# Designed miniproteins, single chains, part 111

Each design is a single chain, and the fold is of that chain. pLDDT is the mean over its residues in the fold that is shown.

## One batch from the design tools (miniprotein)

Design m3863
Fold by ESMFold2-Fast:
Structure m3863 (fold): chain A 85 residues (1-85)
Amino acid sequence: SNALKQKAATKVAAASIAVIGADYALEMGRKDDAKNYIETAEELIKEVEKLADELESQGRTDDANEIRELAEKIKKRVEEIKKKL
């Protein structure tokens, strides 16, 4: 469904913004803020992965793979920031 793909895309964007916020907070020495942004990004990534699974279950394998690739890129950024916390 268009709604499912739109929901996934919106959550990917939100997770990316949270990671940017975490990186900025960490650079400013605000470790608690950085941790809160990372927790937000991790929860959004879990929701994105669930939505990708739903897209795949509907036969929308290309859309699911696109969303999963975006989630994986954000996960790698999250892991890099977590090493600095």
Scores: mean pLDDT 89

Design m3864
Fold by ESMFold2-Fast:
Structure m3864 (fold): chain A 88 residues (1-88)
Amino acid sequence: SADEALQEAIRLAQEAVEVAMEAIRVGETLDTIKLAIGAALTAIGVEFEAQRLLASDLPDDVKLARGQALIRLAQRALEAAKEAIERA
């Protein structure tokens, strides 16, 4: 469902922020810290937009399509955050 897709986007975004924050904590290079910050900012944006969509009265098909796009964006943010930890 649309709500399930949006909730999954939020879950992935929250995981990406947690991983990115750890990468910032252990990172010893400016490039690693920049990558982690970029991932965290993208993830926060995904969570914010997904929450707005959950609260909206938009049609379910529109919410589903946008939720699926947010899942992909959250997945990329999580991948970037994990890469930042691997480089730390």
Scores: mean pLDDT 90

Design m3865
Fold by ESMFold2-Fast:
Structure m3865 (fold): chain A 64 residues (1-64)
Amino acid sequence: LSLEELGELLLRAKNLLVDAGRTPQPVPGGGEASREALIATLRANAAAHPDIPELAALLAEAEA
C-alpha cells in the first residue's frame, strides 16, 4: 500500500469511529506521516474499539 492508500484507510477508520460516536486517534503528521506511524494509528484504533470489526479489516488490509 502507498502512503495515500494508507491515508484513505485511516480516513475510513475515522469515519467509522465518528459515525459510531467514538473518538478516533489523531493521525501523526497528517498525510506526511511515515507508513509505520499511519499503521500504528490504525492498529491503535482497532485495539481501542473491538466492537467495530471493520477497523480490524482495515488494519489487515494496511498490513498486507
Scores: mean pLDDT 74

Design m3866
Fold by ESMFold2-Fast:
Structure m3866 (fold): chain A 96 residues (1-96)
Amino acid sequence: MNEAEEKEVVNFILEATREGKEAEFTYEGVKFHISTREIDIAGLSEEERKELLRKVLDEAVAEAKAAGLHPVVPALYEVSETKVRLSVLTADVKLI
């Protein structure tokens, strides 16, 4: 992927994460999925937030792999002091 294409993909992920939407696109015959989830971080310490976000990310990656999808890019967006959104870009490919 060239630099211009990488920027377009990143912007698409960030927009989907910001809006809390799931989205799909196709690039060069490969189908990509953006899965977004909201995480409540209210009342957590900085260390507890890091541990929770790590666990959620690990679960999202494991779920994608179990479904036969390849996780490509995770993105985090802070909606507020109490909520973050996690987006995972997955590719419908067996090998990339």
Scores: mean pLDDT 67

Design m3867
Fold by ESMFold2-Fast:
Structure m3867 (fold): chain A 82 residues (1-82)
Amino acid sequence: SREELEKKIKELEERLEELEKEGVRAVIEGDLEKLAELLREMGETYLQIAELYRKLGKYEEAEEYEQKAERLFQRAAELEAL
């Protein structure tokens, strides 16, 4: 249902907040390997949110989340190249 899709989006947004806090810790600790892994996980989470928005017919929001995911994957790849 529409309500179930919206609930899943909220759960994924809460997961993103947790990942962002872990990312701040990884930066403070200088753990670039963990930071790259967290950025990839955040990117995958953004893609899951985008798919749910597409199922809701919210295509503009889905495209925005897909673009955010692409930026995170690029940043992770750059860190892994160090």
Scores: mean pLDDT 89

Design m3868
Fold by ESMFold2-Fast:
Structure m3868 (fold): chain A 55 residues (1-55)
Amino acid sequence: MLTDEQRRALLKAILDYIDGKITKEEAKEMLKKAGVSDETIEQALKFADNAKKLL
């Protein structure tokens, strides 16, 4: 289960990425810094990419 800090980092990075405020690489670095696993980062970015495609 994610920590509160990891959940906040995940939400911020994904929303900022979808909104075009940061790049995918910047989102990955934010999440790695927060200690989020590579698997969770990959799943979240796949979700974000699909969301961007539908918008």
Scores: mean pLDDT 80

Design m3869
Fold by ESMFold2-Fast:
Structure m3869 (fold): chain A 81 residues (1-81)
Amino acid sequence: SLEEELRKLEEEAEKILEEASKKAAEILGKEKPLDVDELAEIVRKAHEGKATPKEKEAAEHVLELTKPFLEKARETRLALL
């Protein structure tokens, strides 16, 4: 059902965000995982060319972790149409 597919996507999104937050924190030398706003800011800085080398590395890893999920979410939306 649609509700089951959406629930699975939400669960996958949470897992990906947790993994991305932990990985970004490790790269930046932070003890706590980054929140969503911090992840978005790092990605935005990297896109604008204003990121430090560490922030750019963290942003690249976040994008790599999220790309498979974004592809899967896109395919799921297409399958529901």
Scores: mean pLDDT 75

Design m3870
Fold by ESMFold2-Fast:
Structure m3870 (fold): chain A 93 residues (1-93)
Amino acid sequence: MVIKKEAERILKELTWRINVYEYKKKQGKVLSPEEQEEIAWDKELIERITKLLKEYDEAVKNNDQEKIKSVEKELRTLLDEYFAREQARLARR
């Protein structure tokens, strides 16, 4: 599943971004409201992707083709939302 690899890559990128912000906090830097909103959204997306990846693995183990297709569609929607938000973030600079 190509989308599983894409989701795992995005999961790593989101985790790295959160770690960078946690490092900034340890250095005594106060996060801006925009950075706090970004972290909150990243954490929510991590939870959603992690849940869907678990559901995908379970569906594959159970040979549930309808559930596999449903989870793939939901993962694609989440990744598309992620990319749209990243484009908006880059536009704001």
Scores: mean pLDDT 81

Design m3871
Fold by ESMFold2-Fast:
Parts: structure tokens; sequence; C-alpha cells
Structure m3871 (fold): chain A 81 residues (1-81)
């Protein structure tokens, strides 16, 4: 569950910097990623992380979005090992 919690924490760092409606969408996607990760559905987890990145790209610099989403994807890889 450490990887799932770390994904949630990274997504919350993004959500805190967004308008309330998109922050809530990011939090919903983070929970989808966590549920997928716990179910062993790594493709679904990555898809949810990519959607978080798409939302964040409206508000945050490309380099920061790439760094945050890459960190979340590395946690998915770690959970799959």
Amino acid sequence: DAEAEAVRELAEEIAERLPPEDAEKVRELAERAVEALRAGDYDAAVAAINEIGDIASKYLPPSEVAARTTAMKLLVVAASL
C-alpha cells in the first residue's frame, strides 16, 4: 500500500495548485489509479495518471507535469515487480 499512498500524495500536490473543480477531478483520478494499482491493473493505473497529467498541463509547467507523472508511473512499475 506504500506505492498507492505515494501516488495519492503526488496527485494531491498537483490538486492543491488547481482550481477546485479540476482539483476534485484529479483527486477522483488518483483514487481510480490507487484502486487499479491494488487490483493489479497497471494499464488502468497508468491511464488515470495520464489523465491527471492532461488536466495539470492546463495550469502547471510542462517540466513539472512530466516530473510528477513520471514519479507516479515509476511507483506503478515498482508495485508490478
Scores: mean pLDDT 87

Design m3872
Fold by ESMFold2-Fast:
Structure m3872 (fold): chain A 74 residues (1-74)
Amino acid sequence: SLEALWAEFVELGRRAEAAIQAGDYAGALATLDRALGVLERAIAAETDPARRAELEQARAVVEGLRAHVERQLA
C-alpha cells in the first residue's frame, strides 16, 4: 500500500540521518539509494497528480542529499 511505502520511506530517512550524524557516509548513501527506490515505487503507485508532484519534489530533495553525501566520500 502507499501508506506502507511512505512509512518505509520515513524510516529509511531516519536511518540515513543517523548515519550522516555518525559520519557513516557510505552507509548513508546505501540507505538513501534504498529510500529512492521506495519513493519511485510510491510515485508509480500514486494516482493523484498533486500528491505525485509532491512525491517527485521529495525525490529531488533526496537526490540532492545523496549527491551531497557522495561528495563527502570523494
Scores: mean pLDDT 87

Design m3873
Fold by ESMFold2-Fast:
Structure m3873 (fold): chain A 84 residues (1-84)
Amino acid sequence: VKVNQAFADALADKLVQEKIAEPEPAQKIAGLIQEKPEVLDMDDEAFAVALGEHLGYKGDPKVFVPGAKKIKEVAKKLAKEMGV
């Protein structure tokens, strides 16, 4: 997946529209994927850990596993739609 600013902006908007994240966390999630697109190729647990770390969460990041799965599905679908 080739991630650019347009994709990151569209992804942040999509995460808010689908009620997966509030605007500020959505921008941070999109920023992580733009900086490190390889996180989308991680397993859901590893991606959840990366999300928790990036968002500054100090508890068990595995609580993000359901969100990580949903974010990966939305990001991969959007990447296909945008041809990246």
Scores: mean pLDDT 77

Design m3874
Fold by ESMFold2-Fast:
Structure m3874 (fold): chain A 76 residues (1-76)
Amino acid sequence: DDLLKQAQKVKKKADEIIKDAEQGKAPEEAGKYAKIARDSADLAIQYIKQGDTESAQRYIKNAEELVKKAEEIKKK
């Protein structure tokens, strides 16, 4: 359940950045990275449902890195 909570948390952060970019509150580039992060988090959730915890963890890490990059772009 911890992996599912991590994936859902990352997805929520990505969705918030996407919304901010759509509302003009963040650069378009931040929104692009956040969309890739959301897709990676969605893949992680699918792997969790399949019982593939190794792939799920890999996609969660990728999504977290992309969210961090989007947040750095948003801060600039």
Scores: mean pLDDT 85

Design m3875
Fold by ESMFold2-Fast:
Structure m3875 (fold): chain A 57 residues (1-57)
Amino acid sequence: SNLTFSKEALLKGTKKLFEMTENVPEEIKKRIEENPLEAFGELTLYHNKVDLEEALA
């Protein structure tokens, strides 16, 4: 489906974002396997925060 995805697809995306992000907190790392949707949201916010800090530097 073009509007839905499997939990496996979400987990794969979350792991890719994790690999692209430096210095990820351990709390987010453990959550990737346990709650990939929650971890994806946390990683996205963390990544955006880093990008904003770099853009404002």
Scores: mean pLDDT 65

Design m3876
Fold by ESMFold2-Fast:
Structure m3876 (fold): chain A 69 residues (1-69)
Amino acid sequence: MSLEEYVVRLAIEILREEGRPLTVDELAKRIQDKEGLPVEVVKPILQKLDLDGDGRITLEEAEARLAEL
C-alpha cells in the first residue's frame, strides 16, 4: 500500500464517520490527530481529492480517487 492510498483510505473513514464534507485543513488535522501523519505530508495528497477546487472534500471525491490508486 502506498502512502497516498493509506491517506485516501483514512480520509474515507473519517468522512464516513463525520457524515459531511470536510475542508482539506480539517481532514489533514483529523488524520494527524488519529495516526500522527504530519499535516504538510497529508495536505498535498488531500488537495488532489478536491476535484471542484472549493477547498472541501466529499466522500464521493475520496472514493473516486481511491479507485484510481
Scores: mean pLDDT 81

Design m3877
Fold by ESMFold2-Fast:
Structure m3877 (fold): chain A 96 residues (1-96)
Amino acid sequence: MAIDVVKLMDNPDKDLEIELLEALENNDVDKALKVLENMLAKGVDPLTIALTILTYLSYKPPSPSIKPVLEKLKQKFPNNPKLNKLVDNLLKLIES
């Protein structure tokens, strides 16, 4: 898979996204949820967070930590139809 990891690391706005992805890869649910809350507290769009998880699932196998993170996003933003549709699609993907 030709993902330019170096180019991703050159973007300072990616630091929290990288920390989230590391927590998901390590199956660290508590850390993943803390990073999620930190991202939201800093004003990161919840749709961007869901898209980061979608990108992760394009090159990594699903981990048990992904489901709690997606459920937390849906719980915090129940009235966001674009986010809820993406989260529901991601939940179906990891359960397949």
Scores: mean pLDDT 75

Design m3878
Fold by ESMFold2-Fast:
Structure m3878 (fold): chain A 89 residues (1-89)
Amino acid sequence: NVLDELHKLLEEFEKKLEQILKEWEETQNKEEAADQIQKLVAEFVEKINEILPNDEELIEETRKKLEELGEKLNEKISEVLKKLEEKKK
């Protein structure tokens, strides 16, 4: 099920993002964290493109789910970047 695969990819993305955040807390290295986030996003986009269906009904549902995932990813990335900025003294 394509929607289940999308959920799985989102959960894997969030887990990896949390690890990057934890490493950032330990290292205080904004540049390294930003690079890791950028690579994680690129991998996620590639995997999403691989699972896009050719069924019209599933395409509609999948695109709506991708929009939701995109919004959530943008929010998570913004939160991470904001925390990195707030830690600058």
Scores: mean pLDDT 68

Design m3879
Fold by ESMFold2-Fast:
Structure m3879 (fold): chain A 55 residues (1-55)
Amino acid sequence: DPVREEILARLEEGLARAREVSEVAGRVGEHDLAQAKEELATLSREELEALLARL
C-alpha cells in the first residue's frame, strides 16, 4: 500500500528528528522511540490516517 508506506515514512521521520532533539534535552530514550516505531509499523492504513487526522 503506497499511501500507507508514505504516511508511515513521514511519521517515522518525525520520530527520528524528535529523538535527536529530545536526546540532547535528555528526555527520550532509544527504547521509547523504538517502541513507537514498532507500534506504527503494526497499524493499518486506516489507523495511520486516523492518527494523522488527530494531529
Scores: mean pLDDT 68

Design m3880
Fold by ESMFold2-Fast:
Structure m3880 (fold): chain A 79 residues (1-79)
Amino acid sequence: MITDEDIEELAKKYMKVDGLNEKEARILALAHLLYGEDPSVLPDELRKKLFTPVSREEAKKLIEEVRKYLKDEIDKLES
């Protein structure tokens, strides 16, 4: 089961590599961890974008795309 601590640790790596803020990094970290539990939760195209370093602006667009597949999980994270 994915914990808040798992999300926070991976989010720190996203912030360090991609220059993301905490909220953006936590969403991408959650998507990464959910993909790790079940690879079928994201299409291969989104998966590759998720693991490729992006600018903050590109990350915001990626987050919107990821929300289409992981909306409930992301909404819980932001609640």
Scores: mean pLDDT 73

Design m3881
Fold by ESMFold2-Fast:
Structure m3881 (fold): chain A 85 residues (1-85)
Amino acid sequence: MTKEQLDKLVAESVRMVEAAMAYTAHKSQGDEIGALQSAIEVSRESLRYGQILIDVMGDTATGQANIDHAQQLLAEYQAQLAQLQ
């Protein structure tokens, strides 16, 4: 693994944590729309992370599982958000 590959993986991990923290904050405040928007962002970051696992680390099984799960959640949260907007 190169330094550039490691830096990319770390950056995506930070983005996922930030989105997850935003989700928790919105949920604690009863902000359903804000929570769904943050959940959508977590799902998008999980897609990017899964792709990095495949392309950069060669971990196709874990990467594909992350992509499949994130795609399912993304579709579900987008549908829920559309009902509220």
Scores: mean pLDDT 81

Design m3882
Fold by ESMFold2-Fast:
Structure m3882 (fold): chain A 70 residues (1-70)
Amino acid sequence: SMERLAEEAAERAAADPAALPEEVRRLVRAGLSIEQVREALRKAFERAGLSGEQAVEALAALEEAVEERK
């Protein structure tokens, strides 16, 4: 399911921040909305105990991925 894909990718990005931009791009290209990806990242980061700074970087990558998708 799309929800599972988003959760898995977000958890992977939380464990390896270097993979975060590519995971975000993959989810957007798979057809998830910006809101769905943003919420999945927020929840995964919260579960991992990560700072909001990494979430902000994820959102920036998401915005760039949307422009590439167009």
Scores: mean pLDDT 70

Design m3883
Fold by ESMFold2-Fast:
Structure m3883 (fold): chain A 67 residues (1-67)
Amino acid sequence: SSAIEEGLQRLTREQAEELAKELGISGETLDKAGVLLLLGFSQREIAEKTGISVATISRIRRFILSL
């Protein structure tokens, strides 16, 4: 298992909703970014696939890894 997988398993719905709100993205976009991180896509590839910035993907990844 990966640190991303472990972090995603610990992520609560409430934490996900608050993070999406803070980043100004939809919960659907956050869920998609999480799945792409789990699949091993780079932050740049995820930004291209989701339409959100690399900086936002980096913040999502750091939050998940902090769990």
Scores: mean pLDDT 86

Design m3884
Fold by ESMFold2-Fast:
Structure m3884 (fold): chain A 79 residues (1-79)
Amino acid sequence: SEMRFEEVEEVEVDGVEARVLLLRNEATGEQLVVASAVVDGVPLTAVVRLAPGESVEEAKERALEELREKIRAARAAAA
């Protein structure tokens, strides 16, 4: 597999349990943060590539911000 699983954590975002994964491409060293949650039966995912000079923590915050926006949109659509 080109993508290696580096880290996993669970966090709460706007009252829902989210999973945050740090993945590394074994060939290139590229890192991705994947944040995912299920809201009202709808799976939501945000994927962020680690930018040059960016910390893992900064990339996680960007992924969680994108996921939060998706959670809000899904809840608005369900209302």
Scores: mean pLDDT 81

Design m3885
Fold by ESMFold2-Fast:
Structure m3885 (fold): chain A 68 residues (1-68)
Amino acid sequence: SGMDRLQQLLDTLRRQGGNPRLVDFLESLLNSGLSPEEKIKQLRQQKEQSTDPRDQTWLDQAITLLES
């Protein structure tokens, strides 16, 4: 499922020593109980607010995993 793949993405980001704020955001999003559409909206907003190209890449991957 998209949620299982998002969990794997989060685990990979943690192992690679990624941005702690992004890790916290994705963990909160995963545990939020929001619909897939609402989660995608939050991911897009976070990407728009991000200035780090690495974080934007992780956010794009998360969006792709939840779309279709």
Scores: mean pLDDT 84

Design m3886
Fold by ESMFold2-Fast:
Structure m3886 (fold): chain A 97 residues (1-97)
Amino acid sequence: SSEMNRAKAMMLLGLAQRYLKEGNYELAIFYAQQAIKADPSLTARAYRVIGEAYVKQGDYEKAVDYYLQSAREYEKQGNFDSAEKARKKAEEVRKKI
C-alpha cells in the first residue's frame, strides 16, 4: 500500500541519515536510493542525503549534481524554501571544485 511504502521509505531514509552521521557514506547512499525506490515522493530528501554523502567523500561534482536534482524535486512539490537551501548547498560545494 501507499502508506506502507511511505513508512518503509521513511525508515530507509532514517537509516541513510544515521549512516551519514556515523561516517558510512556508502551505506548512506545505498539506503537513500532504496528509500526512493520504496516511495518516489521522498526523492528530494533522499537526493539531499546523497549529496551530503558525496561532499563527505570529496566527490564535489556529484554532490553539486545531487543537490541541484534535490532542488528541482522540491520545486516540483512546491517546497521553494527547501529548493533554495539545496541550491545554496550546491553553490557552496561548487566553490571547492
Scores: mean pLDDT 92

Design m3887
Fold by ESMFold2-Fast:
Structure m3887 (fold): chain A 85 residues (1-85)
Amino acid sequence: MTESQKALDELQAAIRDAEQRGKQNPEFLEAVRAGLGYAAGVFPKEEIEKLSPEARELAQRVYDLARKAGKLGGPEFLAHLAAVA
């Protein structure tokens, strides 16, 4: 398995975990949106910096995973990920 494929699998798992955590704290869903949007160039980094430390860590992880996964599909792949956040 490639690094990019592992990143995609981990990204999908992180999004599912954020959906479960988001039922109690919607900031975790905002973290996924901010991380994916920043990776896609749609949102500024400040959207991540506005989050609580716990949600910011999730947003940063989502951003890092999306960038690694983007090596498989480039800009269209990142746009697709942003659309599902």
Scores: mean pLDDT 72

Design m3888
Fold by ESMFold2-Fast:
Structure m3888 (fold): chain A 82 residues (1-82)
Amino acid sequence: SMAREQVRREVEAVALRERARLLLLDGSDDSEVDAAIARLEELGAPAEVAAVRDARALADAAGRDRARLVAAERQRRRALAE
């Protein structure tokens, strides 16, 4: 029935959201997260799309902070080598 199909789509959307969140935490390939977002948009799950995008923004911010710390440490090592 149409109702069972809708429930299956809702379950798929929640599963895709959680998988994408785990991929972001693992630092896995961004292409899998992009594929999950595309499928969520196809399923018409705007709340789940927003949740994945928010998680990605947080992961990107953490990555930038880490890169900044790594760059600062490299600069300190270069200064000490001279």
Scores: mean pLDDT 81

Design m3889
Fold by ESMFold2-Fast:
Structure m3889 (fold): chain A 96 residues (1-96)
Amino acid sequence: MEKLREEVEKKKKEVLSAEQLREYKEAVLEGIEKGLNAEEVMEKYGLVPIEVEIGKAMVALEVSDEEIEEFEGKTAEEVAEELRKRIAEKRAAELA
């Protein structure tokens, strides 16, 4: 896990393209279809935890291609934070 932490720290500061975001979403969708857990998706597709978190959040929120373009030019950390906020808002609306 320590080796992955260094890669995650580097990835958090990386500016993501719309293509990379689509790849994260597709990897998670394929993983779900094949019955893979998050760890198996990371091993199979060469992703770090934050990338799988982003993919899962995009799948859960049904993020469109247009919405993916909104995230282009943001760091992985900023994208993950924005998606976490959207999930929290959805849960809050369900409880209201």
Scores: mean pLDDT 79

Design m3890
Fold by ESMFold2-Fast:
Structure m3890 (fold): chain A 91 residues (1-91)
Amino acid sequence: RERFEELWARAEQVVAEIDDELKKRVTEIAKKYGKEAGLSPEEIERIAKDAYTIARFYLFLAAMGGDDKETALEKALSVAEKEIKRYVEKK
């Protein structure tokens, strides 16, 4: 019981502490690949939002698994970049 509650609370804290950084870095990745692909600003914003949502979920899972903030962020960013590239390749 307490171990699960402790891991959950820690994961929420990790997400809260780096949420702004995750969102910023995901947006930068979306702008990079979106501009290279000739996407509109509106499409880039949509991709960034979708990739951020997925990345935030993986960030929480990594933190729940005991990863530190830096490791969890890098794993989340890898997921975001993969999703952004997948979207760009479909267009």
Scores: mean pLDDT 82

Design m3891
Fold by ESMFold2-Fast:
Structure m3891 (fold): chain A 86 residues (1-86)
Amino acid sequence: SLRQLTPEELAEAEAQLAALEKQIEALKKSSDEKKRKMAELWEKLLPATREIVAALAEGRLAEAQAIDEAALAAVRPAAEEARAKL
């Protein structure tokens, strides 16, 4: 269940998002088409993930849940497959 992030959890989430951006850029340069496809899916989800983190940091739980559900619905089959392989 979604809950408000502590300052420590927010710092960890921001660090994870920065690491994910670096990973996406590295995967986009891969000769492996499968890795490039995964990078494209994560790149599409990154703005929504940032909005969720911001909303959770501010205690806007209903908004965070709505953004998460909307983002997942838009990319649902591809996102589930990508997550299983990451």
Scores: mean pLDDT 74

Design m3892
Fold by ESMFold2-Fast:
Structure m3892 (fold): chain A 86 residues (1-86)
Amino acid sequence: MEEAEKHYEEGLKALEKGDVLTAIEHFIRAAKIYLENEDFEKAEEVLRKLDVEFSRKAPRIPSLDEIPDELVKEYLKIRFELLAKK
């Protein structure tokens, strides 16, 4: 739990610095740990942050277009898992 909160905090700090990719990596890690511990409320909070960053993605923005396929897959898996648990 404390490890997940650390990743969430580091993700928020990365967003403040404009490091969107680093923020996404930390948010995915935090959400995954929260899901493993069945903390659905905090997992949903982190997913909401991920939803915002992914909805800002435009095909013409190179830094956002370069989000690794593995992170996209983990994001979709987290989203589907939370939808199934609600």
Scores: mean pLDDT 72

Design m3893
Fold by ESMFold2-Fast:
Structure m3893 (fold): chain A 84 residues (1-84)
Amino acid sequence: MEQAKQEILAYANDALAQVRALAAAGNIAEARQVLNDAQARVNAFLNTLRTYTPVNQETRDLEATLNGILAESQAIIAEAEAKL
């Protein structure tokens, strides 16, 4: 589980960095694609986690962190779109 948690966090943070770079470049369509792919992967991970792992503070903290990263990515895209 720890390895899978580290991998999903790294993936989500990499997706956030890509969204920032793409949005800054005005490539909004590609930024949205990266966010959509990240949302799908994070949701799949959290569904698997809930199936095989008891819900505890650690799993709740991880879910909150992942959802926070996705929310920040969405806000970045929305701000970039507002400047077009």
Scores: mean pLDDT 82

Design m3894
Fold by ESMFold2-Fast:
Structure m3894 (fold): chain A 88 residues (1-88)
Amino acid sequence: KIVEELEAEVKKAVEELMEEIEKNGMSPEEMEKKREEIVKELHEKFPELTKELIETMLDLELAKKIGAHQEVIDALKKKRDELLKKLE
């Protein structure tokens, strides 16, 4: 349940970030700062989850939205699954 809630919040954060980029543009430096802010906010909402898991799920959703290569998406999915298994 908690992982499903994190996934929903990650999808929302990525959609908001993509809308901001499309409307205003964003430099690579601004992108990295915004990514760090999103990770911090999500970790505050889900303090029982690791920052590494949150970062991995955020990076996975971003990779899907930008149409990254399937190999990159698969690697991030594998890392997510390994991190989730450590929580069991």
Scores: mean pLDDT 82

Design m3895
Fold by ESMFold2-Fast:
Order: structure tokens, then sequence, then C-alpha cells
Structure m3895 (fold): chain A 92 residues (1-92)
């Protein structure tokens, strides 16, 4: 996936991921959580408050939950840690 490529040195700009959005509605929420974790992992905070607000409104989840996902992302260093963090967040 894109995260595996980033960890492998394929530096696709994260801003491009944000701009292109998700084209598959069935995986849209999962992908948004993955993006929040990635933004945290790379310590990117530009537009994060507005992104959290928009995702919260669209999917009916608390903003605190989404902010926790972003902050949890900051501790990720490997693909294994990313998968674990995603599963932990999605179990809340």
Amino acid sequence: DLFSKLLGGDLTPLSELELKGIKDPSVEFDTMIKILLLLGAFHLDYGIDEMIRKISKKYGVPQEFLRDAYERGKEIRTEEEFVKAFNEIMSK
C-alpha cells in the first residue's frame, strides 16, 4: 500500500494524498484514519484541526477520537506499528 511505499523510501507527498481524496466510498473512513496516522507519524500538523472537524462531521465520530488517532500516529516507526495502531483505533 502507499504507507509501505513511504516506509520503503517512496516519498509520495502526503499533501497529494489529502488533495486526491478517496475514490472508493466503501473504504473511505478507514483510509481517512490511515491518513491521520500517517500525518502524525511524519509530524505534519498543517490543516489538521480543519481535517479532524470535517471527518468528524462526515462520519459522525467525535473529534477527540480523530485527534487521538493523529497523536497515536506520532509514535509509529514501522509498518507493523502502523497496522497495530490502526486496529487499536478502529476497535474504539
Scores: mean pLDDT 66

Design m3896
Fold by ESMFold2-Fast:
Structure m3896 (fold): chain A 69 residues (1-69)
Amino acid sequence: NAQAALDKARKELEEAIKDYLNTRSPEAAEKVRKAIDDYLAALQALGKSPEEAYREVRRIAEEITEKLK
């Protein structure tokens, strides 16, 4: 269902961001891009506006970055 897809996409996004912050590799950057696209699609499928979806992605990225400092 849409909620399960969102939960999966969020977990993939968090892991991708952590991997990128640890490695800074081009492969990790590509994984982050795909995870962002998947998460945005899942949020929009649940009726979130594009602005709300982008705000949520930014919030997650900021939280993960702060945790890894």
Scores: mean pLDDT 79

Design m3897
Fold by ESMFold2-Fast:
Structure m3897 (fold): chain A 68 residues (1-68)
Amino acid sequence: MKVIEITIYLPGASAEEGKAFAEEFLRRRGAEILSVEESVDENGNRVVTVTGRGPDGDLLVLRVITSA
């Protein structure tokens, strides 16, 4: 089992748009969504972290950073 961490920057996107992007990205890869977390980093950026499990059992951790 591999753990794959991906960080994506979506400048100007809302947290809802970031979440939708991350969920679509994982679903297109055949991943089962395990968790969705929303947070604000120490710089005030909105962060959506979505964790999925791929068809091969690999964990995909997607961090979407949105900024105004």
Scores: mean pLDDT 80

